# Designs tried in a protein design run: designed miniproteins, single chains, continued (4). Part 14

Each design is a single chain, and the fold is of that chain. pLDDT is the mean over its residues in the fold that is shown.

## One batch from the design tools (miniprotein)

Design m12482
Fold by ESMFold2-Fast:
Structure m12482 (fold): chain A 82 residues (1-82)
Amino acid sequence: SAAMQEDVENRIAALTAEVEKRKAALESEAEKYRQMAKTGQSPEFIKQLEEQAEELERLKKELDANLTAVIEKMRADFLKSL
């Protein structure tokens, strides 16, 4: 039904908005680590901060992949309900 399709698309939009909000928070944290690396006192500490920033960038990519998988499942489940 049109109402069920609208409900699914509204849930997808809400999930997408939450993922984008979480990605923005991860980017903000990664940027803080990058700024700290510019002021770090030891090479080992700088390397650790850079690795933490890279890990947060990887988590952002994983969030995108997971969102895609969830959206595909939600749409497949909707089609099975018809």
Scores: mean pLDDT 85

Design m12483
Fold by ESMFold2-Fast:
Structure m12483 (fold): chain A 65 residues (1-65)
Amino acid sequence: GNEALAAKLLALRDAGVTSLSREEALKLAEEYADEELKEAIKELVKDKEEISIKELADLLNEIKN
């Protein structure tokens, strides 16, 4: 599942991190996300230099609903 990614996003938020670079988001997905969420994150960040922790958390919740 994506519980490891959810926990990592929560830890980053608690540390005061509000956004990640495209490269950081892709690395996080590669390490913690399942294949479906990895593809969703790749598409979400395709044309973006930076993405918010909130956008990543919202995407994770969309897949879990």
Scores: mean pLDDT 79

Design m12484
Fold by ESMFold2-Fast:
Structure m12484 (fold): chain A 72 residues (1-72)
Amino acid sequence: SAQELLNQGKALIESAEALKESAEKGYKINTEKAKKNGDKKEVEEYEKLLKEAEEKAEELIEKGKELIEKAK
């Protein structure tokens, strides 16, 4: 049904946003620790992991928006 597609799309977007927030929190904690240790390379690795998580979340958001559009 249209309602099921709408609900599924919204759930995917909410899940993706939660994953992004979790990744940002982990990034902040881990990079603060790495900065205290003077490990610039480790800071860059956490930046890369955050970028990968954000890209994955964007893909899920796009899929969710597609489901919402199909529900119209």
Scores: mean pLDDT 86

Design m12485
Fold by ESMFold2-Fast:
Structure m12485 (fold): chain A 54 residues (1-54)
Amino acid sequence: MAQIQELEQQIRELSKKAEEAFKKGDFDTYQKLFQQIQEKQKQLQALQAQLQAE
């Protein structure tokens, strides 16, 4: 329901795409997806930390 769930879903979708790209030998796409995953994970951690601080 919250942004956290949306980010988690996006991370899972990107992770699956990254794994498929890696398996297919598309390392350029893999790197781009991995960078997006890291960005989303950072956002997720920030939001989770904010909730725990309350």
Scores: mean pLDDT 79

Design m12486
Fold by ESMFold2-Fast:
Structure m12486 (fold): chain A 86 residues (1-86)
Amino acid sequence: SAAQEAMQNPTGYAFAMAYAAALELSHPKRGRAARIIAEALAEGASEEEAIERAVKETGASRKTVEEELRRVVAVAEAGRRIEEFV
């Protein structure tokens, strides 16, 4: 999937992890969810498996986890695209 490709790109993954770390400082559950999603996708998990893992480990609602999935994937895709510019 595009999400897995973005997370398996080193720059994309670095951007995703930086986003998650920054978010965890102000919104701990959201930041932790974003980190778990990024790690799962980088390991080759499906989007559904990443969501299930984040929900289980953080206790955040599925809706919140799905919102963070969309955000962390967008951040990873931005990082991957920037690598093409540098």
Scores: mean pLDDT 86

Design m12487
Fold by ESMFold2-Fast:
Structure m12487 (fold): chain A 62 residues (1-62)
Amino acid sequence: MISDELKAEALYLYLNEGLTFEEVAEKLGISRETARRIVRELFRHPEDAEKYAELIKKVKEK
């Protein structure tokens, strides 16, 4: 299963670094389809944006 921390890193790389799904997948050692699904789930559930923003901040501090 994909951890919330891995989802936060994928979202950070895609949204802040402007990486493609392929580049995100390469950096995190996941498939391109997994990276795309992580981003799509955020757009399907925008109410989770605050939760993921908090997780992204924690990932950045580690």
Scores: mean pLDDT 74

Design m12488
Fold by ESMFold2-Fast:
Structure m12488 (fold): chain A 70 residues (1-70)
Amino acid sequence: AVERLAEALLAAARRIIEAPSEAEARELERRELARLAELAAGLTSEDAEARREVAARFAPEIAALQAAAA
């Protein structure tokens, strides 16, 4: 599960690299890094309930990132 999420997040990083302009790349980088920090902190928590809550809260983003990775 975490490995699949990491794969999707790396696909998002590739989209930032391929952005058509530096301004667009920096805006995407800012937004994706903020989301990655929240997801990583939640998913690596010692509290299984907290990890589940974070996964549920970001379910649409996770699904979109997984679709991008495919």
Scores: mean pLDDT 62

Design m12489
Fold by ESMFold2-Fast:
Structure m12489 (fold): chain A 114 residues (1-114)
Amino acid sequence: FAELVRDVVASMVGVLLLAATNISDEEAEEIAREVGATVIDLSALDPEAREAARAALREGAAEGGSVLQFTDGTPAELAEARAALRAAADAAIAKAEAAGHDGTAAAMRRALAR
């Protein structure tokens, strides 16, 4: 599993990570499904795999990879991470609309509205 996370980061794929966040699992999975992102719940990982995943994410971020990580934050940090996730979703909706994928954009908006 740690190798799988590393491969995703190495591929520069946008990944939505949840470990210690105030975003609901249902909301995050709905957003991820609509934007084509992968949800990785770090809290569900074995401690060694969790640290390996964190190391791989730090390495990928340093190389300019597109990674969203919501783990081990203070309430203020988690609120900022949630705002960043919303901004990323809004940007994805705008890109879908610009590409003429109005159905996809509408589905993303419904997911964000719950």
Scores: mean pLDDT 50

Design m12490
Fold by ESMFold2-Fast:
Structure m12490 (fold): chain A 84 residues (1-84)
Amino acid sequence: RLEELRERIRELLARARALVEAGAAPEEVAAVLERVLELLEELARVLEEEGKLEEAATLRAALEKARAELPALPAEVAAYLAER
């Protein structure tokens, strides 16, 4: 399930980047990034269920910042996703 969530998040981020490059409306980019945030919340919950509490806490802190900065993602969220 963790691998499935990470794959879906990676695919949506690639879509968001493609939309930005194509000059899509900010609302379309924001909608994809909102979906990414939903999946990151689900990922944090699954990490907590699997006992990966430190990774989950790091992700939750990054998510709190990300919600204030749509459509941009904070560096912490981008770094986390690059490693996964």
Scores: mean pLDDT 70

Design m12491
Fold by ESMFold2-Fast:
Structure m12491 (fold): chain A 55 residues (1-55)
Amino acid sequence: LALSPEERARAEALYARGVEAVRAGDLETAVRLYAEIPGVGEEEARELVAELAAA
């Protein structure tokens, strides 16, 4: 995956905030944050959130 430095920084920030949202029980916010990551669609974002919530 060839992300620019700016895209990588954004993806890392979105991922971290998404994890915090899942831990707070705000799954919809986590899905929206992950869907903003380049290459991650809404369906993939929902799967990631479901896996984090189940762990």
Scores: mean pLDDT 77

Design m12492
Fold by ESMFold2-Fast:
Order: sequence, then C-alpha cells, then structure tokens
Structure m12492 (fold): chain A 67 residues (1-67)
Amino acid sequence: SAAAYLAKGLALLSAGQYNQAIANFKKALALKATAALYNNLGIAYQSLGQADKAIAYYKKAIALEDA
C-alpha cells in the first residue's frame, strides 16, 4: 500500500539511507501523489547533494498545497 511505502521510506530517510528512501517514496507516489511525498523526496535529494531535483520536488509540494 501507499502508506506502507511511505512508512518504510521515512524510516530509511531517518537512517540516512537516502537512495532506498527515494525508491520507496517513488513507489508510494505511483499509488497516490501527496505534498508530504514530494517534500520527503525533496529532503532526500537535498541530502544527496542533488539541489536541482530537491527544488523541483519542493515546487511540486507547494503547487499541490496551493490547489
């Protein structure tokens, strides 16, 4: 389920397992897009030093909340 992928992604993110966190967040995103998923993807990419991708995901999160 989307909730299971999100929970696993969050645990991996807190453990510093950024690539594995991203994989689980993307699986959750394929089931349902949420601002929280886009924000968590932004955090994970920022932690990997991928600022361009982090900014893109933060913008997606803001757009979804603004709607």
Scores: mean pLDDT 86

Design m12493
Fold by ESMFold2-Fast:
Structure m12493 (fold): chain A 63 residues (1-63)
Amino acid sequence: SDATLVRALKAAVEAYELKQAGGSLDEAIRVVESAPGINRDQARKVAEAKSLEEAAKIARDAV
């Protein structure tokens, strides 16, 4: 649903900004895992993304 997609993209942005601010990978993974429709493996891939665009693409494709 559109609501699920919006929540996934918000989580991807939040996780990316958290890492930019010096947050850990584990913290970023937990942020993405909180989004509906994203499993642990997908959350890790989003959190490990090298750019915001890559993170958003992975999150969108996951839901």
Scores: mean pLDDT 83

Design m12494
Fold by ESMFold2-Fast:
Structure m12494 (fold): chain A 70 residues (1-70)
Amino acid sequence: SMIEKVKALLEKLAKDLDLPEEVKERLKKKIKEAEAIEDPEKQEKAILFTLVLALADAGDVFVEKRRAAR
């Protein structure tokens, strides 16, 4: 399913990019909230928005790590 594929991608991003625990916990919470949605179309949109938010958080971490490395 779409939600399972996005969950796997989010877990991979959290591990590979070494995201802070706070960010990982927020992602897990958002995934659970999306899974609780009964409407399949709304659930799909919610999980896609969760992916967009995860990419934004990963971008912030990337900028901070890059700044620290200089």
Scores: mean pLDDT 76

Design m12495
Fold by ESMFold2-Fast:
Structure m12495 (fold): chain A 67 residues (1-67)
Amino acid sequence: AVEEIVEYLQKAQEALKAGDLKKAEEYLEKAKKLYEENKDEIESATTYTALALQIIGVELDIELAKK
């Protein structure tokens, strides 16, 4: 579950570097969905917070790329 979230966040960053904003947003939405669905299964508050910050970071990068 955590591994899949990280994988989608990595794919979102790769899409951003390639200039594919639509694909980056698609992977970000997949990561956010998995995070929401699996948040109760995430063992540590540190891991939970780290994933949330990574999601926010990718989201901000996408928003900045749109400008």
Scores: mean pLDDT 76

Design m12496
Fold by ESMFold2-Fast:
Structure m12496 (fold): chain A 64 residues (1-64)
Amino acid sequence: MFEEGDVVEAVEDFEAKSPLELSLKKGEKLEVLHVLGPHYLVVRSLETGKVGVVPASKLRKVEV
């Protein structure tokens, strides 16, 4: 579904539950850095530059 280099958008707010996770705000734009499996991604926020793990279910690919 997702792959490295994809630009994605948070579909809802997400609060990090561990220091490895990244909190998201609905509408935030991010880049996929690595796919950890079907359920989790390592992403970089294009707004803050922060990197962390997020659930794939909280993200949607940005259409061009």
Scores: mean pLDDT 81

Design m12497
Fold by ESMFold2-Fast:
Structure m12497 (fold): chain A 103 residues (1-103)
Amino acid sequence: AAADVTVDSLEAPKEAVVGEEVTATATVTNNGANAVTATLMVVAPDGQIVAKTTATVAAGATVTLTLSFVPKEAGTYSVIATGVGPDGHVTSSAPVLVEVKAA
């Protein structure tokens, strides 16, 4: 199967503590002929996006996106990387779950 954009890696800690900085990284490769937009985001347990970064990935290029956030609430945070091709096709990573503890 040919994909215009591939999420090659998505890394985040499996466990974190409220008030401590969490860093997530994603590597995205554009295998297509046109630029794509890559997004790395963190979704809080309530469904709100608490951190987001975007980058343009040129044709044939690979970019690494990094974002950091400090969780204010305990619960499961979801880290997701996506790429949107020029035809509107969305490629998404499987989420990485960060289990945030209050203590």
Scores: mean pLDDT 80

Design m12498
Fold by ESMFold2-Fast:
Structure m12498 (fold): chain A 78 residues (1-78)
Amino acid sequence: SEEEKKKLKEKRIKFYRDVAEALRTMIDAVYKIAKKNIEKLPEEEREKFLKELETSYHQAVENIDKALKEEIERIEKE
C-alpha cells in the first residue's frame, strides 16, 4: 500500500540520518586526534597543517551533508 511505502521511506531516511550522525562523530574524533598531533610539530609546519586540517574537516562535513541530502531527495522521488 502507499501508506506502507511511505513508512518504509521514512525508515530508510532515518537510517541514513543515523549513518550521517555516526560519520560526523567519527570525523570529529579523527579531527581532535589530528589537531593534537599537529600541535606537537614545529611552529612553521603547525600553522600550515592546522589550516589544511580545518579545510579538510569542513569539506568532510559538507560532503556528508550533501550526500545525505542527495540520498533523501532520491528516496523521496521514488
Scores: mean pLDDT 88

Design m12499
Fold by ESMFold2-Fast:
Structure m12499 (fold): chain A 88 residues (1-88)
Amino acid sequence: MAIETSIKIMEERAKKGDAMAYYMLGNLYYSQGKYEEAIEYFKKAIALDPKSKYTPYAHMNLAKVYRAQGKEEEAEKALAQAEKLFAE
């Protein structure tokens, strides 16, 4: 029940243009093993605010989700993007 409440709150915040809320939704869905939904929310967080201080973390968490799915090539690409953003 607590995680469902957190998802609902973050969905309402995301609808108001809060890119951090999309990032949090990605984390919540990842914790539930809902990897495809987690990927979509991390991508939405990145698209809404690509210059945010949390955008490198979104790419890093996207890499973790891809690895959990066995998608090693996609995981390596996401990790490389995160490393590039942390270096900038």
Scores: mean pLDDT 81

Design m12500
Fold by ESMFold2-Fast:
Order: C-alpha cells, then structure tokens, then sequence
Structure m12500 (fold): chain A 81 residues (1-81)
C-alpha cells in the first residue's frame, strides 16, 4: 500500500520533470521573455505545492531548480528594461 503511493509519486515526479524539460527546451527557443518567465514560474508553483505537502524530496529539488531558472529569466527581463 505504501509502495503503491511511492510509485505514484515517482511517476508524478517523472511526469513533472519530463514536462518541465520539454517546456524549457521550447521556451529556450522563444523570443518572448515574458511568456518564458510566466511559464517557468507556473511550473515552479505547481511543483512547490506538491513538495510542501511532503509528497517527495525530489519535488523539492525540482522546485528549487525551476525557481532559480525563473529568477534568471526575471534578471534578464529587468536588465533589458
């Protein structure tokens, strides 16, 4: 029973990571910094909600990486002003 929940969490983590990686590749090719930043922030918030409930330590690491990416994009947008 606990093992089934662990497998579900791992599948969710893999799905989130795959979605984030695929979206980041598309986003890197995008010229719009605003849309890029918004999408990365949305992904980070979704992952954070899962991680905050202690679903998986892996989600916390993924959130940290996405948050850093969003911050880097925000700095680029601010520098462009």
Amino acid sequence: MEEEEKKKQEEMYKGAKKTADGLMKKVKQTTSLKETTDKVKEMAEDVKKGSDFGLSKKFGKLYDQLEKQAKALEEQAAAEE
Scores: mean pLDDT 63

Design m12501
Fold by ESMFold2-Fast:
Structure m12501 (fold): chain A 78 residues (1-78)
Amino acid sequence: DAARVLAEAARRLAAATPSPEAAAHFRAAADAAAAGDLEAARRHVQAGVRALLEAGVSEDDIARALEAAYEAARAAVA
């Protein structure tokens, strides 16, 4: 279920990030995905990624964090 995987991945990203602004966007993404609004969820993930870039996190570190969160989410949701 794409919505469950996205919600879990976004929840994990929110918990792992030291950026309060990025965490708020990832929490909003998790809530939107849980409500079935995948378009809103993806927009919130994009906003969280932008906040991380503005905070000085590298594109490579963001890509690794996203990949790890989605992999862990798939394992958790089955």
Scores: mean pLDDT 86

Design m12502
Fold by ESMFold2-Fast:
Structure m12502 (fold): chain A 61 residues (1-61)
Amino acid sequence: MSEEEKREHLLMQARLLVRLVREGKITPEQARAILRDTAEKLLSPELAEEVIQEFDRLLAA
């Protein structure tokens, strides 16, 4: 999997997690933890911060 494919995967997950937070199913803290865990499993923990920043931006909109 390329770095771009990993980023796209994490961004898709971030969008789903924003919806779950807005529906009251999970907390923002749980969503950020899930994104970090997924980035680590994809062997690209450095992508976590970029994706969490986008998650926070989407949640604030």
Scores: mean pLDDT 84

Design m12503
Fold by ESMFold2-Fast:
Structure m12503 (fold): chain A 86 residues (1-86)
Amino acid sequence: MIELRYGRITSQEELAARAEEIGKAIEEAIKEGKTLVVTLEETAADAAAARAAGIDGHVVRRITAAPDGTITEEVEVLPAREVAAP
């Protein structure tokens, strides 16, 4: 299994490095027939955009690609302290 975990983006260099790591991991997982798991934690800006769309809280996305070609995407919304009606 190949597992990648990403928190919030802090710089342009981090964004570029993250994209490169994900690309390499995808290629390696396909080449070796391994399961790839990528966990993406949304940034504050992404959270603000999600709130504008009616989603409250922090959004965490997990993408699992199995060697048989099955892709599973899990989206978890971390509990908001208070949910306000629009």
Scores: mean pLDDT 65

Design m12504
Fold by ESMFold2-Fast:
Structure m12504 (fold): chain A 86 residues (1-86)
Amino acid sequence: SLALAHYNLGNVLKSLGKLDEAVEAYKKAIELDPNFAEAHYELGKVLHYLGKLDEAVEAYKKALELKPDFKEAAEGLKLSLTASGK
């Protein structure tokens, strides 16, 4: 799917350290498939690394809304909330 292609592009860009481009690729994947829990999760991780903690929190919350048993998203949410002082 187009959403999966943009998600995979985001993963490649992230591995190359192109974090801002990775964010845009994950956002495009989410635009094409808003229920793509893994794309919301990976977006949260990159946003946390960029210090965009409030945006990371919202991305992780959406991943958990879509997959309540998404352990990695729950851990990411906890870390981002702790880092943001919440």
Scores: mean pLDDT 90

Design m12505
Fold by ESMFold2-Fast:
Structure m12505 (fold): chain A 79 residues (1-79)
Amino acid sequence: HMEEIDREAEEVLLWIKGHIAMKAGDYEEAIKYYEEFIERFPDSPLVPEAYRNLGLAYEKLGETEKAEEWFKKADEIAA
């Protein structure tokens, strides 16, 4: 199915974009990509890692309180 293939490709691409942004130090861009990932693919097995990466990105930006919120969400959803 074309839509299924497109969705899988979009999921992988969006994950890669977030990961590249984190490695490049583009933390604001990483946040946008991971937030979009969670909104578009909420049932993905990568969602706990997306929460963790949001926490790390906010921590790097000095947004300590937001970082703590995302780390708690990552811990809760990751079991």
Scores: mean pLDDT 80

Design m12506
Fold by ESMFold2-Fast:
Order: sequence, then C-alpha cells, then structure tokens
Structure m12506 (fold): chain A 72 residues (1-72)
Amino acid sequence: SEVEELLRRLEELVEQIRAALAAGDWDRVYELLREMEELLRQIAASGDEAAIQRAQELAGEVQEALAAALAA
C-alpha cells in the first residue's frame, strides 16, 4: 500500500530526527522536519483514518522531543 510506505518512511524520519536532536545538529533537524511535514500532508490526503491517527501519534512524539531539547 502507498500509505504503508509513507508511514514506514515517517517512522524512519522520526528516528533520524531523534538522532539529530541528540547530536545537537539543528540544521539537520530543520531539514528532516520539512520532510516530515510533506509526508504528513500526503498521509492526510490519503483519507486513511488509521494511518492519519498513527501519523498524529508520531508527530506528537517529535513535538515532545523538540520541547525537551529546547528546554535543555
């Protein structure tokens, strides 16, 4: 499924964002966040409610990681 490929790519991006945050590489974080935004748009456009819910959960995890990094 096209949507399964998008979700797998999103999960890989979340791991890359966490690694970049741990390294303090903010240029890479911003680049990866742009890629994440595009994947989120494509998943939302699919109309697949289960995929949209999973994507929202993953986006929430990234927002929490960003908040923690900015508070440190």
Scores: mean pLDDT 88

Design m12507
Fold by ESMFold2-Fast:
Structure m12507 (fold): chain A 72 residues (1-72)
Amino acid sequence: MPSVPQEEIDEALFRMERAVAKIGKFENPEETLKLIEDYEAGKISREEYKKRMEELMSEEDRKKIAELRKQL
Protein backbone atom coordinates (compact mmCIF):
# COMPACT_ATOMS: atom_id res chain seq x y z
CA MET A 1 0.00 0.00 0.00
CA PRO A 2 1.33 3.48 -0.82
CA SER A 3 2.03 5.37 2.40
CA VAL A 4 3.05 8.81 1.20
CA PRO A 5 1.96 12.18 2.58
CA GLN A 6 -0.47 14.29 0.54
CA GLU A 7 2.23 16.92 -0.01
CA GLU A 8 4.40 14.41 -1.92
CA ILE A 9 1.39 13.30 -3.98
CA ASP A 10 0.64 16.95 -4.81
CA GLU A 11 4.28 17.55 -5.81
CA ALA A 12 4.33 14.47 -8.07
CA LEU A 13 1.02 15.52 -9.66
CA PHE A 14 2.36 19.03 -10.27
CA ARG A 15 5.48 17.66 -12.00
CA MET A 16 3.36 15.44 -14.25
CA GLU A 17 0.90 18.24 -15.06
CA ARG A 18 3.81 20.60 -15.81
CA ALA A 19 5.34 18.06 -18.24
CA VAL A 20 2.02 17.51 -20.07
CA ALA A 21 1.30 21.28 -20.19
CA LYS A 22 4.72 22.08 -21.70
CA ILE A 23 4.06 19.69 -24.61
CA GLY A 24 0.58 21.20 -25.16
CA LYS A 25 -1.36 17.96 -24.65
CA PHE A 26 -4.07 19.26 -22.30
CA GLU A 27 -7.59 20.07 -23.54
CA ASN A 28 -6.91 23.79 -22.85
CA PRO A 29 -3.16 23.95 -23.54
CA GLU A 30 -2.67 27.74 -23.31
CA GLU A 31 -4.72 28.08 -20.11
CA THR A 32 -3.10 25.10 -18.38
CA LEU A 33 0.40 26.26 -19.31
CA LYS A 34 -0.35 29.75 -17.95
CA LEU A 35 -1.71 28.20 -14.73
CA ILE A 36 1.47 26.10 -14.36
CA GLU A 37 3.63 29.19 -14.93
CA ASP A 38 1.65 31.26 -12.40
CA TYR A 39 2.05 28.51 -9.80
CA GLU A 40 5.81 28.18 -10.51
CA ALA A 41 6.15 31.98 -10.17
CA GLY A 42 4.39 31.85 -6.78
CA LYS A 43 1.44 33.96 -7.97
CA ILE A 44 -1.06 31.34 -6.78
CA SER A 45 -1.06 28.85 -3.90
CA ARG A 46 -1.03 25.06 -4.34
CA GLU A 47 -4.65 24.94 -3.17
CA GLU A 48 -5.72 27.52 -5.77
CA TYR A 49 -3.64 25.72 -8.42
CA LYS A 50 -5.33 22.36 -7.67
CA LYS A 51 -8.79 23.94 -7.76
CA ARG A 52 -8.19 25.67 -11.09
CA MET A 53 -6.60 22.57 -12.61
CA GLU A 54 -9.65 20.49 -11.66
CA GLU A 55 -11.81 23.06 -13.49
CA LEU A 56 -9.58 23.15 -16.59
CA MET A 57 -8.80 19.43 -16.90
CA SER A 58 -11.02 17.24 -19.06
CA GLU A 59 -11.59 13.53 -18.35
CA GLU A 60 -8.95 12.75 -21.01
CA ASP A 61 -6.45 15.05 -19.28
CA ARG A 62 -7.14 13.28 -15.97
CA LYS A 63 -6.60 9.89 -17.64
CA LYS A 64 -3.22 11.07 -18.98
CA ILE A 65 -2.12 12.19 -15.51
CA ALA A 66 -3.44 8.96 -13.95
CA GLU A 67 -1.46 6.90 -16.49
CA LEU A 68 1.71 8.88 -15.67
CA ARG A 69 1.08 8.30 -11.94
CA LYS A 70 0.90 4.56 -12.68
CA GLN A 71 4.62 4.86 -13.57
CA LEU A 72 5.38 5.63 -9.90
Scores: mean pLDDT 72

Design m12508
Fold by ESMFold2-Fast:
Structure m12508 (fold): chain A 64 residues (1-64)
Amino acid sequence: MTRAQVDAAIAALRAAAEARLAAGELTPEQYAVIMAGLDAAAKEPDPEQALLTMVKAVNEAVEL
């Protein structure tokens, strides 16, 4: 997995989360958890650890 692929995934997930929040498909609390996780993933230099951080954030949000 490359850093460019991780960065593209972060951008796509940010856009999807904003669209879902606007559509009422996410709560503000779920949106905040996703955004915090994506910000942490963006700061993680290891692409595989960044991906794991994103997956954990999405899983935490869907359990809210």
Scores: mean pLDDT 80

Design m12509
Fold by ESMFold2-Fast:
Structure m12509 (fold): chain A 95 residues (1-95)
Amino acid sequence: MDLGFLGYSKTLLKGLSQEIIEAINNKDETELEKLKQQLQDLIKYLDRLVEQAKSNNSPYADDLQQLRDTAQQLLNLLNNKDYDGAIKLANQIIS
């Protein structure tokens, strides 16, 4: 169960990271604002998964927390308009 949620969440963050790189390269501010909102929604979803995983003593709690913290770091870079930093982190997420 938690492995499935971790895999799904990783796939979502990788997809968002690919779209963020494309939007930055295309200078598409409208798409970036949409992607920032989707990233915020993913962070909120991950916060709930982390809480559930910790309450259930899941072995994936730390992996879910790390994924959440990585998504938050990406959002912070976008909010600061640090697009070089955002592309670098997004490429690390995709790898």
Scores: mean pLDDT 87

Design m12510
Fold by ESMFold2-Fast:
Structure m12510 (fold): chain A 67 residues (1-67)
Amino acid sequence: SIDEVVEELAKLLGLSDEQREKIREVLKTNPELISSLKSRIEQLRSYFPDTEELKKAIEEMKKELEK
């Protein structure tokens, strides 16, 4: 569900409550983004199995989402 995706992203990216609500709103309007975000996260985990490298990739993704 949308709520599950938002909560997972919040945990992975360290999102604030305000950012969480904004993402929920966007995903409700564009449900295709839900699958895209899930695929992107799984892809990043596949390429960066090491915790340190994964954390760096997540920080870069967070920067892209916040612009």
Scores: mean pLDDT 69

Design m12511
Fold by ESMFold2-Fast:
Structure m12511 (fold): chain A 57 residues (1-57)
Amino acid sequence: MKLREEALELDIEAALYYMKAAVAELMGDEEEARKYREKADELLAKAEELYREAERE
């Protein structure tokens, strides 16, 4: 299903942003870390919506 593949792509992108947030925290950049976490959370939420749509089919 295309929706499941799109959800996986968003899931991977979210993981990359969580990693960037962790690096920013290590460097002391709390503001950047917060921005990356927020973006990762948005991508993860979108992926979860697509997974639910895929399961309905």
Scores: mean pLDDT 81

Design m12512
Fold by ESMFold2-Fast:
Structure m12512 (fold): chain A 66 residues (1-66)
Amino acid sequence: DLEKGIEALKQGKPDEAIKYFEKAIEKNPDNADAYELLSFLYRVRGEFEKADEYYKKAVAIYKKKN
């Protein structure tokens, strides 16, 4: 799903990319890359609150203690 999201971005289909990245998170909640890509896409679309939410999730994954 991450790869399909990236392919959708290359085709200029950000809405499809978002759906694939959301699927990537559903399958692997520790996929920080998918959260970063969602944050980036929502920021580009001007949805700053949602972008910030996904960014914080990516940061939390990188900083989590096992």
Scores: mean pLDDT 79

Design m12513
Fold by ESMFold2-Fast:
Structure m12513 (fold): chain A 61 residues (1-61)
Amino acid sequence: MREEAVRATSLSVLGVAYYLEGDYREAAKYYQKAADIYKSMGDDETAKKLEELSKKYEELA
């Protein structure tokens, strides 16, 4: 559980890094992976926010 939270946070950080580089496709992938982990942990609010960002960046790619 704790390791999953750290992993999800790391994936979110990678998503931000790709977004800042203009790589929206990769940013979307990492946000989606982070969202899936948060959802599996029961953190539906954080998962929903990350899923929204992933979809938004997929549209920009």
Scores: mean pLDDT 81

Design m12514
Fold by ESMFold2-Fast:
Structure m12514 (fold): chain A 56 residues (1-56)
Amino acid sequence: DAGERAAREAAEAAGRVGGEAASLTAYHQLMKAYEEGGDEAAVRAAERALARVAAL
C-alpha cells in the first residue's frame, strides 16, 4: 500500500532526527491522513514530512 509505505518512510526519517517520539507522532499523523483522504492524502503528507526533515 503506497500510503502506508510512504508513512513508514517518513516516520523513519523523522525518527533519525527527532528520535522515537518524533517517529511515532509522524506515523500516527500520516495514518490519520490516510484514513481521511486515502493513499493520495497520505503520500502528500509524507512528502511534506520528508521535506521538513531534509531542511534540517
Scores: mean pLDDT 73

Design m12515
Fold by ESMFold2-Fast:
Structure m12515 (fold): chain A 56 residues (1-56)
Amino acid sequence: DERKKKAREIVREAMRVAVELAAQGKAEEAQRRGQEISRKGMEETGLSREELAKAG
């Protein structure tokens, strides 16, 4: 399922970016970037926030 695979990749990328920035002490930026990537992922895949969370 290509859409679910793409959703998992997007969620994992958002998590990686958020963790990396948080580790650098940039907690606010980490939260903002993670939310932006997840939002774009939802828009691009057509999945809901809940469906993306289950995919990741």
Scores: mean pLDDT 75

Design m12516
Fold by ESMFold2-Fast:
Structure m12516 (fold): chain A 71 residues (1-71)
Amino acid sequence: ERLERYAKLFGVDRETIERLVEKYGERAVDILEQAVLGRQAAGTYRPLTPEEVEAMAEAIKKAFEIAKADD
């Protein structure tokens, strides 16, 4: 399922992904997935730590709040 796919892609456990989805929302995690896939395609990817994954998800959520304010 989707959560297992994210866990495998990011190199973290499924529980970490479940917490990220609950805390930041599915859309933020989807954008994080696209960012990781883009880095892999560009050959600049390295495995992320759980802390790095959470920090990126938080940054993406902040970007959404800024975009909402611009509307």
Scores: mean pLDDT 68

Design m12517
Fold by ESMFold2-Fast:
Structure m12517 (fold): chain A 106 residues (1-106)
Amino acid sequence: SALEAALAELEELLRELERLLEDPNASKEEIRAAAEAVVDAIARALLALEAEGIPVSEEELELVVRIHGLLADIEAATDLEEARRYARELLRVARELARRLREKAA
């Protein structure tokens, strides 16, 4: 289904962000681009849930707001270490959201 495909893509992009955060040679731009890809995949998963008539909870929407705020923080970061800290938090929050969405889709 479109929903299963969107959730699988989100999981793959979350793994890519984690891989970059473990790579000491990863640039701020690579981390920003990977975080943006995760945010875009979340938007696709939310659209797929809406198409299937599956409601998104207020708690899940709060996680989405936090993720968008963290992406803005990564973009505004003045150095690589600051960007890495925000990206680790984005990864943590996005994984929690992905878990909730996958459980809901089961």
Scores: mean pLDDT 90

Design m12518
Fold by ESMFold2-Fast:
Structure m12518 (fold): chain A 54 residues (1-54)
Amino acid sequence: LTEEQLTLVARVLSKVLPELVTESLDDPRGLIESVARRLGVDPEELARRVLAGL
């Protein structure tokens, strides 16, 4: 996964995650970990980029 692709994914999650948490997702970290596992990236790195985009 390129830096540009990782940044794009983090931007999308930053926009979607607050709405999901409000509606029914109690643990947003679980969603970030699932996405990171699918993409083969470090969940801590993805989480850090998502938080930077909030």
Scores: mean pLDDT 71

Design m12519
Fold by ESMFold2-Fast:
Structure m12519 (fold): chain A 58 residues (1-58)
Amino acid sequence: DREEATRRIEEGARAAAEAGDAAGVNSALHEAKQLGLERGVEAAREAAERAGMTLTSV
């Protein structure tokens, strides 16, 4: 469950970053934080950095 949620977030963040969708990457980051998935948070952050995006989330 937690592993599958993390994988879904990682794939979503990567796809959004590749599409230039900063809002999508930020949404994935927010979801990972809400679920307490540190690996998901790290993956979203890395995807944004590789795509040259800056992330912000509440």
Scores: mean pLDDT 76

